# Designed miniproteins, single chains, continued (2), part 78

Each design is a single chain, and the fold is of that chain. pLDDT is the mean over its residues in the fold that is shown.

## One batch from the design tools (miniprotein)

Design m6703
Fold by ESMFold2-Fast:
Structure m6703 (fold): chain A 103 residues (1-103)
Amino acid sequence: SERAEVDALLARIEAETDPARVAALVAQLLALARRSEDVRLLLDAADRLIDLAEAETDPAIRAILLRGARDIAMIALRKAETLEEIQRAIGLVLRAIGLLFEL
């Protein structure tokens, strides 16, 4: 399932310590997001990337995770069909941008 693929990528991102490898995994997650019609799955993935970024001490990895979260939330916003999905997507985009400005 797409959720299992996303969960596996997020687990690999959490375990990875090399910024270049984190960027490659986030790029895979973005490619999946572009193909997926599961808006909730994309919103959950963006939320998880923000959580991982808040726990991250490496500023380079933190920036990669926050940009990934922003981009996935923006993809989710374009695909969102309900007011709840739109509001959640906007909230995640704004949170990711706000945290990027703190770097």
Scores: mean pLDDT 92

Design m6704
Fold by ESMFold2-Fast:
Structure m6704 (fold): chain A 101 residues (1-101)
Amino acid sequence: DRLEEVVRELEERARALGARGSGVVVDLAIRPEDASEREALLMQIILLVASLLDHAGVPVRLTFAADTTEKELQERAAELAEQALERGVLSEELAERIKEV
């Protein structure tokens, strides 16, 4: 799955940069165990990109309702990826791959 590959590459990048996500505020009403496999992977992508933004000094607040759709998760992932690209903490290739999911 392309989503799993994107998650792996984001995890490697976060580790390389020492991005811990300590400044990220997360309010996820949707539980990973209640989500589809794709929704769970999209949430992981969002959390990892938010951690990269936090490393760049950009505060990120993630708030998702229990009825958050796959489309909303895709749109949020793409938005955060664009911001991370602008801050130089994400490659153009990886940002494009996130938008293609």
Scores: mean pLDDT 78

Design m6705
Fold by ESMFold2-Fast:
Structure m6705 (fold): chain A 87 residues (1-87)
Amino acid sequence: EEERNKEILEEIRELTLRITGLVIRAIGHLLDGDRAAALEDLDEAIETARRAKELAEQLSDKKLKEELISEFNSMIALLEERRAAIE
């Protein structure tokens, strides 16, 4: 149980770092005027955030699970709004 939760949390950490990198890359593409590349990076960030949420749903700690699901739902909504503003 403890080790399984630790493995899930480490995978969530890795996915969160990937989301951050994709968002930074998307901003770089927008600064270069490449909206198409920015949209691709945001789409991948949204997909990665959805995967992180699915992993959080597997946690046995109900409070931590609820907190992380809420956080990723907020992140997904914000990324979807930003994507729509660029499109």
Scores: mean pLDDT 88

Design m6706
Fold by ESMFold2-Fast:
Structure m6706 (fold): chain A 90 residues (1-90)
Amino acid sequence: NNLEEVYKKIIEKAEEAYKEGNYGLALFYLVEGSDLAVELSEKLSVEEIEKLLEERLKKMEEVFKNLETSEETLEAAEKVIKLALESLKK
């Protein structure tokens, strides 16, 4: 099941970013990765989806480096990401 395998990889990457305190990157993997998995899992292999996700990340690297957010927004993001990761592991 390509969708399941892609989600597993997305969760792994999101958890790694979350552990590093990079909530923007974690959200990127959860949002963009989930979108690619749902849209393209029937048409592309897991490897092709991962490659496309990596290409998108490289193009948006500067955007994530310049992401400014309040402490309140960071706390909200942390909570949402934690809940999403917990839900996806079921």
Scores: mean pLDDT 67

Design m6707
Fold by ESMFold2-Fast:
Structure m6707 (fold): chain A 99 residues (1-99)
Amino acid sequence: SEEERLQELRDKAKELETKIAEMEKAGVHDRELARMYLELSRVYYLLGDLDKAAEYTRKALEIARKIGDEEVLNELRKALSTPLTDEEREFVLRKIRER
């Protein structure tokens, strides 16, 4: 059922949040932590919580940039690439430039 699917997503989010908290407490800021934040972001996106999805995407990017892992950064770019039209792509690039 849809309710069971949503509950499974909520349970997955809690599991990921627990693992992330354990890694952060241990001072582990590696590519696995960045990937876990990205997975948590996707779970919240599927739950319709776009604010949390954006927050955890930002945390994944911050960690990937700090460690300088180009593979994780490329993985994040691919994971965040929704099929955009050329017009939508230009709009996003314009907003990045106007920051």
Scores: mean pLDDT 72

Design m6708
Fold by ESMFold2-Fast:
Structure m6708 (fold): chain A 109 residues (1-109)
Amino acid sequence: MEEEKKIREELRKLVLRETAIRLREIGDLLDLERNKAPQEEIERLEALSRAKLLLVEMEELALKIKAGDTSEIEKYKKLIEEIEKLLPKLPEEEQEEVKKRVEEIEKKI
């Protein structure tokens, strides 16, 4: 039990690192707004950054589910639905990358 808790803490640190990287991507979005980038580019980057953040949350929930917390399954499914709603706003190349990452996370459960 104690060793399992240590492993979970290490995995959580990885999720936090990924979240920190995604927050930096949001900073890039703000820089585009300051540089008066076209609104369409801003909206696309915002949608992509949001999708990436949802993927990080999905990976964290997957770790909890694998640890036996079945109450997180509904939340996990809702995150997938939110990602699916964002996909049409992304370029097709980015849509495929997001879909592939979802599949990789699902395999960990």
Scores: mean pLDDT 75

Design m6709
Fold by ESMFold2-Fast:
Structure m6709 (fold): chain A 70 residues (1-70)
Amino acid sequence: MDELFEEFLKKLEKVASPEIVERVRQLLDEYRETGDLDAFIQGLDALYPELSPEAQKILREFLEKVRELE
């Protein structure tokens, strides 16, 4: 799980603004504290319209992998 999040953040850093990356890191830190996957997914979905098409693809691929581990 943690390796999946690290890979996701590294890919996102290449195509997204620092502000978006920091918001995703905040969502991840909150998820690590609470374990609330639904809140984490909702937070990512709220960011989706603000992302470039390349970042949107990375987010979709990440969410598919997270769902497979559930």
Scores: mean pLDDT 79

Design m6710
Fold by ESMFold2-Fast:
Structure m6710 (fold): chain A 59 residues (1-59)
Amino acid sequence: GPAADAVAAGAATKDGAAAVAAGREQGSPFLSSAAGELTRGGDYDPERVRAAAEAAGGS
């Protein structure tokens, strides 16, 4: 959905703030997982965040 698309776009552009905001706004547990990757404490991997967002958005 649009929030998953925004999380994926944020991860692709390395804009973690946009991705986190999109995940929290939708309240999806799967998008929260993607947001959790961004907030896990410094190990920001945009490819991993994008993969998690795509998995969430595929439903």
Scores: mean pLDDT 57

Design m6711
Fold by ESMFold2-Fast:
Structure m6711 (fold): chain A 65 residues (1-65)
Amino acid sequence: PETAEEALEAAKEAIEAGDREGAGRGLQVLYDQRDVAGLQELLAHAREQGDEVTAAAVETLLATL
């Protein structure tokens, strides 16, 4: 993804598909751009989808920002 918005949408789709690698790539782009709002939205989406692993990863990264 080239933009934070594209990274967020790709990560949300990856979570829904069970694609942990894809979710991780989108998460990394959001983190590198310090997109706190995007990370918070991704966290909410991961929790809604029951992806506890991605949710924990987002929480950890948000704690460093």
Scores: mean pLDDT 83

Design m6712
Fold by ESMFold2-Fast:
Structure m6712 (fold): chain A 99 residues (1-99)
Amino acid sequence: GSISDVEIAELLLVLAIEHKADIRAVVRALAEGKSSEEIGEVVAKHKASEEELEELKKLLEKMESGELSKNEILEKLAEIAGVSVSTVRRAIKNMKKLL
């Protein structure tokens, strides 16, 4: 079986938190179908604010506790990234292709 959307969302959050990457820039680049090299450049160049990182860490903690449904995870990630849920779904789909 393929990796789940929730597992990809978790991986995306971990990547953004570890590299202090701007989640909006990363999600948009993934949704546009950028290559792994181009995504690496976006992660390196576009850095998150402390407030954004705190929101991402809180979302990851709630995901690890199991309190959020798949739809709630996608909605929260879209809210933090400042994009539509459809953009987040496309980013996750494209990220699966890079793995």
Scores: mean pLDDT 87

Design m6713
Fold by ESMFold2-Fast:
Structure m6713 (fold): chain A 95 residues (1-95)
Amino acid sequence: MKEFESVEELLRYAREKAREAGHEVLQGRIDGLLDILPSLTEEQKFDALVGLALEAARAGLTEIAREIMENLKKLFPDHPRLEEAEARLQAALAA
């Protein structure tokens, strides 16, 4: 699994993986997030990454979903909603 130092690096990686998979909807979502990223709060960045991981999981892009979640733990290690986000991702991956 690849580790990233910033939300921007993680989003750029996820965008390339979505492009390689031919998933235009997810690629467009990531492009939109990259465009507004400098104006987002840390809480909004956390919510955006959780949303992307869940969308990737529902699209069957399991590797991307897991990499986003593991990097979310690294980027936001003490976030109070991290356990809830991980549980939601596991539920989406199991569905």
Scores: mean pLDDT 81

Design m6714
Fold by ESMFold2-Fast:
Structure m6714 (fold): chain A 85 residues (1-85)
Amino acid sequence: SMEQRREALLKEAELTLKVMYFYILSKTTENPEVAELARKAAEELSKIIQEMQKAIEAGDYETFEKLYKEAEKLYEEALKKVEEL
């Protein structure tokens, strides 16, 4: 539906901002361990976002939601690791 598509696009946009956060962190941090972890997180999240975009294109919102939950978990785990460094 139009409502499902809109919600999916908003969730994809939210994750894109989270990728941008890690990308910026990887370029600005003085800590090389933080830079490497942030770069890896941005790359892995970007891959999931590409799969999410394919799911939206196919109208497969069940797969989209599974990918979204995977991306949220990856983001939260990476953020926690960064905060510990």
Scores: mean pLDDT 89

Design m6715
Fold by ESMFold2-Fast:
Structure m6715 (fold): chain A 86 residues (1-86)
Amino acid sequence: SGIDLIRSGQFQQGIQQAMDLIRQGRADAAARIIRTLITYIDTIPADQRQQIIQLLDHAYRIARRNGMRRVARLIRQLRDRIQSMM
């Protein structure tokens, strides 16, 4: 699952699964992956943070285009918090 990907340090793959769930209209499932990532935010390696921010910016646009305001808000919150760690 996307949650297991995040828990095992596979952050980019977990975000990609969240984007796929957003495209499928599965807002609650996507939100659970993003919330798991927020919990594990401090474990994101410094050299991966910029790439993760770019992926989250893509995920934000997809969530907004699909009318998923809550998911988009969670993605922005996560993205801004990672940016503050750089």
Scores: mean pLDDT 89

Design m6716
Fold by ESMFold2-Fast:
Structure m6716 (fold): chain A 55 residues (1-55)
Amino acid sequence: SEVEELRESAEKVLADFEASLEKNSKLSEEEKQKVIEQIRKGLEETLARMVEALS
């Protein structure tokens, strides 16, 4: 479904971003977790709005 494709795309973006943080970032593990959580919440909120619009 379109919803599942969007969710999978969001998870891939998050995973790529997390890998980029691990590879290039000077951030501490605590800071990385805060950033990842913020991005994940934003993606989930966006996805929820899109699901509502597509329903």
Scores: mean pLDDT 77

Design m6717
Fold by ESMFold2-Fast:
Structure m6717 (fold): chain A 61 residues (1-61)
Amino acid sequence: SMAEHLAKADRYLQKAIEAAKAGNWDEAFLSAGEAARHYVAAGLTPQEAAKRANDALKAGE
């Protein structure tokens, strides 16, 4: 469902932030990409999904 994809996106987004804070950029980028994919599956546009992923990576910096 849309709600399940949003929940998964939010979990991957949090993983991306934590990985970025730890300096684990490979995991951060993979998790951000998974979050974006689930946001698109939940009905967000690719641009909106990418913005959320990029904002999370910046927050972990």
Scores: mean pLDDT 87

Design m6718
Fold by ESMFold2-Fast:
Structure m6718 (fold): chain A 92 residues (1-92)
Amino acid sequence: SMEQKKYQELLESVRLLRERIAEAKETAEEDPMIREVVELSISTMLSASKSDPLLSKYVPSLEKILEAVRAGNFDEAIELLEEMEKELQEEL
């Protein structure tokens, strides 16, 4: 269904973002641009989710993830993304 496709696409984006944040945790001191790329990725997902009535329920989680990344709390951001992955998997 179209609903399942949207959840699957968001799940794939969340998984990719988690990998990028794990990389940012290891390299943030060596490459400040990685943090900017991660923030941009989250902001893009947030904008897309706000524009979609089905995905708007994930907006609060994405906002918390963005706040965690901005605070340099990459472990918290990873935990929040893992929770979001579980929620998305339950919809599939």
Scores: mean pLDDT 82

Design m6719
Fold by ESMFold2-Fast:
Structure m6719 (fold): chain A 71 residues (1-71)
Amino acid sequence: SHHLGERIERLLVRHHIEHGDTITTEEFLEILLEAGLSEEEARKIAEELRKRYGETVTLSQVGEVLRERGL
């Protein structure tokens, strides 16, 4: 949903300000849960990201996966 995508974007912007251009897949899972995704959906997205790029990913890589999912 539009509101869910906006919440994820705000949390990722905050992460970028505090920690720069990279995020761990565990930190990203926490962001998805805080944004309001179910644990099942959040874990699926985080695990896809981890399998594709590893334990530490760029925010650009996160953005690509979110776009593919319509978020």
Scores: mean pLDDT 86

Design m6720
Fold by ESMFold2-Fast:
Structure m6720 (fold): chain A 85 residues (1-85)
Amino acid sequence: MAAEARRQAEAERRRLIEEAAEYGRRAMATFTDRAMAEYGDPEEVIRKVEEAGRRMLESARADPRMAEAVERATREALERIRAAA
């Protein structure tokens, strides 16, 4: 019973973490697109994206999977900015 309940809770938690990670990716992409449209300096956009990523990581630090998803989304955003520069 206890082990089965724990497995069920962990499966539910994994699902919620995946959903939150996806929302984080979309939020980062939207933020990046907006910053790129508003700022003519790629370095300024990079600073804004890095700051947003840092804030997201602070909220996500309790779970390594969430932290990795935020780091990946931040890296992808920075690559897009550098490619557009």
Scores: mean pLDDT 74

Design m6721
Fold by ESMFold2-Fast:
Structure m6721 (fold): chain A 89 residues (1-89)
Amino acid sequence: MLEEIERLLEELRKKVKNEAEYRALQERAYRLLLDKLEPVDPELAAQARALLDAGDYAGALALLEQIAAKLSEEELEEIALEVAKELVE
């Protein structure tokens, strides 16, 4: 899951002009991923959301990986695709 998020952000980075735009896309990607994973583990999702709000992206990502570990590879690919579609407006 971390590798999938990193790959998605690397692809999106090619479309941004500066670090501020990249940071905005990174935050949006993590929040969208969190929304998709919340039904799987609402308690860990709430903790990850609090970390994102505090600017602790590394901590939030670690919790998102824990939730992702509960899903199949196919479910994770579907979520990654949905997040990618919502990021590309």
Scores: mean pLDDT 75

Design m6722
Fold by ESMFold2-Fast:
Structure m6722 (fold): chain A 81 residues (1-81)
Amino acid sequence: MVDSRIEELRSRLPSLPPEVQSLAEELIRTASLLPDDDALDVLDALEGAIGVAPDHPEGALGRLQNLLDAAKGKLRQLERQ
């Protein structure tokens, strides 16, 4: 399930601005290191941000950065346990 979700999201990235692509790829990479439930939550939020990026790239960048910071924070907590 997670792998097919990642492939779908990656197929949409080439149509987006380069900055959005870079953050989205980093977020996908971070999500792949999380437990499935946390990964799916991150990927669902990423899909929403990608969906608005063509019309609102600045808003998408801010949303993606916040999601990435949260996902990295969760990963660090899990790695320390």
Scores: mean pLDDT 79

Design m6723
Fold by ESMFold2-Fast:
Structure m6723 (fold): chain A 64 residues (1-64)
Amino acid sequence: GLGDRILTQLNILDPEGVAKLSVEELREIAELIDAGRYEEAVELIKRHAGEKSAEILRELLEKE
């Protein structure tokens, strides 16, 4: 889905941030993106990977 594509791009742009996320957290973020719940996906990544990762995700989502 869209979530998997966005996470692939996020991993290319911010591999260090993505490395801070568990498999379950990555799955939850992908599911939130697929559901159109973008702000919740950004808040989840901010909590676990930090502000930089959240800003990159927000920019990727704004292009959709």
Scores: mean pLDDT 87

Design m6724
Fold by ESMFold2-Fast:
Order: sequence, then C-alpha cells, then structure tokens
Structure m6724 (fold): chain A 100 residues (1-100)
Amino acid sequence: SNEEFLKEFEELLEEAKRALLAGDLETARQLFEKIKELIKKRIKDEKKKNEALEILDRSQATALALAERYRAGEISEEELAVAMDVIVHELVTFLKKILE
C-alpha cells in the first residue's frame, strides 16, 4: 500500500538523519541505498521511479555535504538538524505527489 510505503520511506529517512547527526556517514549512505531499493521495488512506473531516484540522489548529496560541514565545525548541530528536517519534509512531500 502507498501508506505503508510512505511510512517505511519516512522511517528510513529519520534513521539516516540520526546517523548523520551522530557523524556516522557510512551508516547514512547504507540507509540511503536501502531507500533507493525501496523506491525501485515499490514504484513500477519508469518515469516516476527515475524522478524519485534523481531527487533522492540530490538530497543525499546535500545531506552528506551538510554532515561534512558539521564535522568540520562550520555549522552547528542545530543548523544540521533543521536542514535535515527540511530535506526529510521535501522528500516525503515529493514522494506523496509522485504516488498521487
């Protein structure tokens, strides 16, 4: 169901956020790979699948870059947390639109 897919997607994104805040970039990358596999499994339409994967790849790159800046002392933990909340919200909102 789309409701189960959205719930699992959001739960994996929240786990990735926690890993990034903990400075565990390897676990965060592994969680993003699980999210990609979830998208590939659940979205059958090729165009929608490719669109979702492209947005996820862009968000992953942004999230990892932010986590590296946090580790370098360039941004605060609060700034990283707020930025990650925006990324999670945008990804969930985008996936909801794709599944309509």
Scores: mean pLDDT 89

Design m6725
Fold by ESMFold2-Fast:
Structure m6725 (fold): chain A 73 residues (1-73)
Amino acid sequence: EIADRFAELVKNKRFSEALPLLAELKKKGVSDETIRKILEAINKAVLDYIYTGNYDEAAEKLKEEVSKIVKEE
């Protein structure tokens, strides 16, 4: 699932790969509003990592936020 993919990228310190995944969602017709919300969730996960140093916690929070965003779509 999409939320799991973003969480996996954060857990494995592969933040740069999140942008190609967002591009794939846009190509599949996901709305600009949903893309913006997912990007904000990624930004929060990056900040959580910077402040805590915990990639697993950041990934878990990102998975929760992306799951909520996708359910709203």
Scores: mean pLDDT 74

Design m6726
Fold by ESMFold2-Fast:
Structure m6726 (fold): chain A 66 residues (1-66)
Amino acid sequence: SIEELAERAREAYERFLPRASPENAAELAGLWDSYQGFEDYLAGKTPESKIPVAERALEEAIAALS
């Protein structure tokens, strides 16, 4: 669900934030942007057609930080 994607993005952001460095700053920003994108959808601010882009960005950021 989109709620689970939002929670996953937030949890990943909080998990990786203590390891923040210049080398991973873009990926951390990507996690936060994905979280905001899912939250905006849940608040009715964006169409569902934007969800696949946010989900792909989340998966790419997690892969890069792992």
Scores: mean pLDDT 82

Design m6727
Fold by ESMFold2-Fast:
Structure m6727 (fold): chain A 70 residues (1-70)
Amino acid sequence: EELKQRAIDALKQYKDAVIKKATDPELIEEINKIYDSAVKRIEEAKTEQQIRDIVSDALLKIDELVKKYS
């Protein structure tokens, strides 16, 4: 429970920081989609390892997307 909330909060902070520097509306929309998908997966996760894997995957996808728009 607490671990899930911390993971969601950390991912939100990262996402919001990236969006503050983004100027492309399409990039912002895609980042928000990655975040929303990750939140749902975290809420459904049954193990700490699953939460870590979901966060890692979301961070990688956001970074890859930002590089594509840079």
Scores: mean pLDDT 84

Design m6728
Fold by ESMFold2-Fast:
Structure m6728 (fold): chain A 95 residues (1-95)
Amino acid sequence: MLAEHRALAEEVIAEKGLDPEKQALVRGLAEALAAAGVDVEAAREVLEALASVPSVDEAERLLEEALARVAATRAPGEITMRDVLEEFVRLVRER
């Protein structure tokens, strides 16, 4: 799992020509997704969405908005990392 997620992160970094700050963020998120048991195909969508965001600050803002949207429709105990990440990908694609 972790090795495949790390390889995916390096592929996304190379394909998008990311700056060092975004490279660190993409690598960190790939490891977090592996630890959370997110499969490589779902992780690819999240990492590509993150890579397409103009800045780390914008990515953090969109993640906070995604969490707020999920929290508005679900009880706190029903919120999963997957739900937040799916909403984050949706928000990025709407831009």
Scores: mean pLDDT 76

Design m6729
Fold by ESMFold2-Fast:
Structure m6729 (fold): chain A 73 residues (1-73)
Amino acid sequence: MSLAELMEQLRAAVEAEDWASADSLMRELMETLDPEAAVRVGRLWAKVLEAAFRKDRESVARYMAEIEEVVRE
């Protein structure tokens, strides 16, 4: 599976609020990244999950956009 396909599936899981699938996909995504990018994405993902727990959809969208920026580097 390509990095772009993983990101597309991750976005779909996040939009569906399927956090179990989203977390699994994020783990797979992080395995494809270099160690510095993986650490940055991991920290942002923790913020996505915290915002999701609070039902803060705006923060979820913001942190997901930041993850996409790191992945595009």
Scores: mean pLDDT 84

Design m6730
Fold by ESMFold2-Fast:
Structure m6730 (fold): chain A 98 residues (1-98)
Amino acid sequence: DDAKKALEDMEEGARGIVESARSGSSVEVIVGETLRAVGAAVHLKYIVGASEEAYEKASRGVTKATQGALSGDIEKAEKGAEELIEGAREAVESGLKA
């Protein structure tokens, strides 16, 4: 199920960004986790047929999580990850209804 796999990849990417922030990982590691989440978001948009609103929410979550991780703001990274996961779930649900 492509939708389920995209959601799992998105949730794993979100978790990776937060864990990288908590562990003080290098910028390269944080960027790698961010690219993983972005790739999953593209799959949700173009393969699953996610709604524009759900996709925008996931994209805002990725941006916020990445900014938090790169600045060492763990709370911002966690909040961004939550928005990303919520947007991803809404994207999968909207794609399944379309």
Scores: mean pLDDT 75

Design m6731
Fold by ESMFold2-Fast:
Structure m6731 (fold): chain A 97 residues (1-97)
Amino acid sequence: EKLERFLRVSAFAVSTIIAVVTGVKAGDVSPEDAQKIIDELNAAVTAAENGDFESAAEHLRKAAQLLRETAEKSTNPEVAAFYRRLAERVEALADEL
């Protein structure tokens, strides 16, 4: 159902934004990289609200790529592993749409 897919995209976007904002406060993510991730997640939510799940999936995949880039920039292996797992979960959601 379209509403259920929209709610999944919205819930996942909110939790990912919280994780990224927390990373900025901890010094693990630059504000510039965080804003790019947030912009792609917001675009995914907007597309899903309009029933455009192909566009939503594309924006989620872009967010996942930005999360992988954030992991690669990290000098902390636990932080890198966290953002890699988060990217995998975002990409898995995109594949379900």
Scores: mean pLDDT 85

Design m6732
Fold by ESMFold2-Fast:
Structure m6732 (fold): chain A 64 residues (1-64)
Amino acid sequence: GMEEIERLAEAAKEAALKEGASEEEAQKIYDLIVEGRFDEAVELALKLGAPGAARAALEAKEIQ
């Protein structure tokens, strides 16, 4: 449900920040996941070198 997607979006944002992304970049990943744009979130996370954020985005896609 949406609550689970929001939880995964928060996890992706936290992972992105820990993996060196800026606050603005991490927030974009969060927004893309909440909007259901999972492939775009994965692409952005990988481009930023944030594999943990990409994993969370893929998990969110699997529950849709």
Scores: mean pLDDT 86

Design m6733
Fold by ESMFold2-Fast:
Structure m6733 (fold): chain A 97 residues (1-97)
Amino acid sequence: MEEEELIEKMKTLAELSEEDARFVLELAKASGLSNEELRKRLDLIEKHSKLSKDLKVLILEGFFSDEELEEIDKKGIQTHQEVLDYFFSRVEEIRKK
């Protein structure tokens, strides 16, 4: 529950400025994420250092559920484009039946 530690981790792991890290923290809280859930997401980003900056930000903003984060981890998804491809394929599958 150390807000300053979360900001420092976001700056280091997601290559954010202090201002951007604080903004992302506010967005995450607005999305209903606790400081513990943010720490879990930062741990995932640290584990997958090859993640694109845009994808790191989306993870921190609370765009993904815990289930979706587990799928990103298992499939080794690294880029925002791979996430979009996965999302569009799921939307097409749902629409098809």
Scores: mean pLDDT 70

Design m6734
Fold by ESMFold2-Fast:
Structure m6734 (fold): chain A 80 residues (1-80)
Amino acid sequence: MTPAEKALLEGEVYEGLGHIYYGLGMLEKAIEAYEKAIKAYEEAIKLGTEELGEDHPLVKQAKKNLELAKENLKKVESLL
């Protein structure tokens, strides 16, 4: 995998963990997982832009995933 592909995958894994923790009512762990997903997606955007270009499908997917992860984080934080 390229570094950008690895960062995107890491983001997807952490976002999945965030969903699992949220479903279990473990809100603090869900927040930590979403924060890690956000950081991984930001890295995927940076690396993907450098390696593949801003218009590449991977960069567009990482931007979309970043927006959704931020919305999920905001929703969980609103429950505290």
Scores: mean pLDDT 88

Design m6735
Fold by ESMFold2-Fast:
Structure m6735 (fold): chain A 79 residues (1-79)
Amino acid sequence: KHYSEAELKELFKAADIDGDGFLSLEEVIKLLERIIGSKLDSTHIKLVEDIFKKADIDGDGLLNFDEFVTLMRILLDKE
């Protein structure tokens, strides 16, 4: 699947439960589970954790919009 910047912005806002403009790993996992329509097993959670850590350029444990786009493109839209 290919996601536009606008679609990713809508997903980011939907996942940003706290409204702070940042996403935690837990919020990203919940968003992915909603997109897929099922819960992630431990293997998929580990993959998301590995990619989240790589996308978290600031090392603060939170993703801004640009870092979130990077993570989502790796997981859902790698072309």
Scores: mean pLDDT 73

Design m6736
Fold by ESMFold2-Fast:
Structure m6736 (fold): chain A 81 residues (1-81)
Amino acid sequence: SMDEIIEELERILKEAKELLKKNPSEEAKKRVLEIELLLGLALIIKGVAKIIGEPEDPKFLKRLEEFLEEAKRLLEEMKKL
């Protein structure tokens, strides 16, 4: 569901912020901001889907899944810093 994807994005952001706190760098800060942007966009899409009465729209779900995979990639890149 969209809610489950958003919960996973929030978890990834929390982990990214902890990594930034442990090893502060400009690169780590940029990765956190990118993950924050992906979560923000996911929340906007969820809000739009709810307003139009299509909370489980397959096209919106696919877009959120793409944001989740990108956020996972960004988090893994942060672990290599």
Scores: mean pLDDT 87

Design m6737
Fold by ESMFold2-Fast:
Structure m6737 (fold): chain A 85 residues (1-85)
Amino acid sequence: NAMAKLSVSVNKKEVKQGEEITITVSGDIVAGVHVAILNEKLEVVDYGVTDANGTVKFTLKKPGKYRVVAEHGSTRASTDITVKE
């Protein structure tokens, strides 16, 4: 059985507080992918769903290290971002 493949990327790995982050999902499924932003404690601080182009945008107001997790069914991909003051 072929598993659906999913990858996630961010426009910048390090951003300033209040800067817009664009998350892009690539692979077999791009639209309707669930994206969560987790803080260093693995608490969800933001959540969205990708559009028809596989993109979703977030603005993070608190500095820290974050994990971006993209999920569709049982398929998951993640990347890390750092928010600076």
Scores: mean pLDDT 81

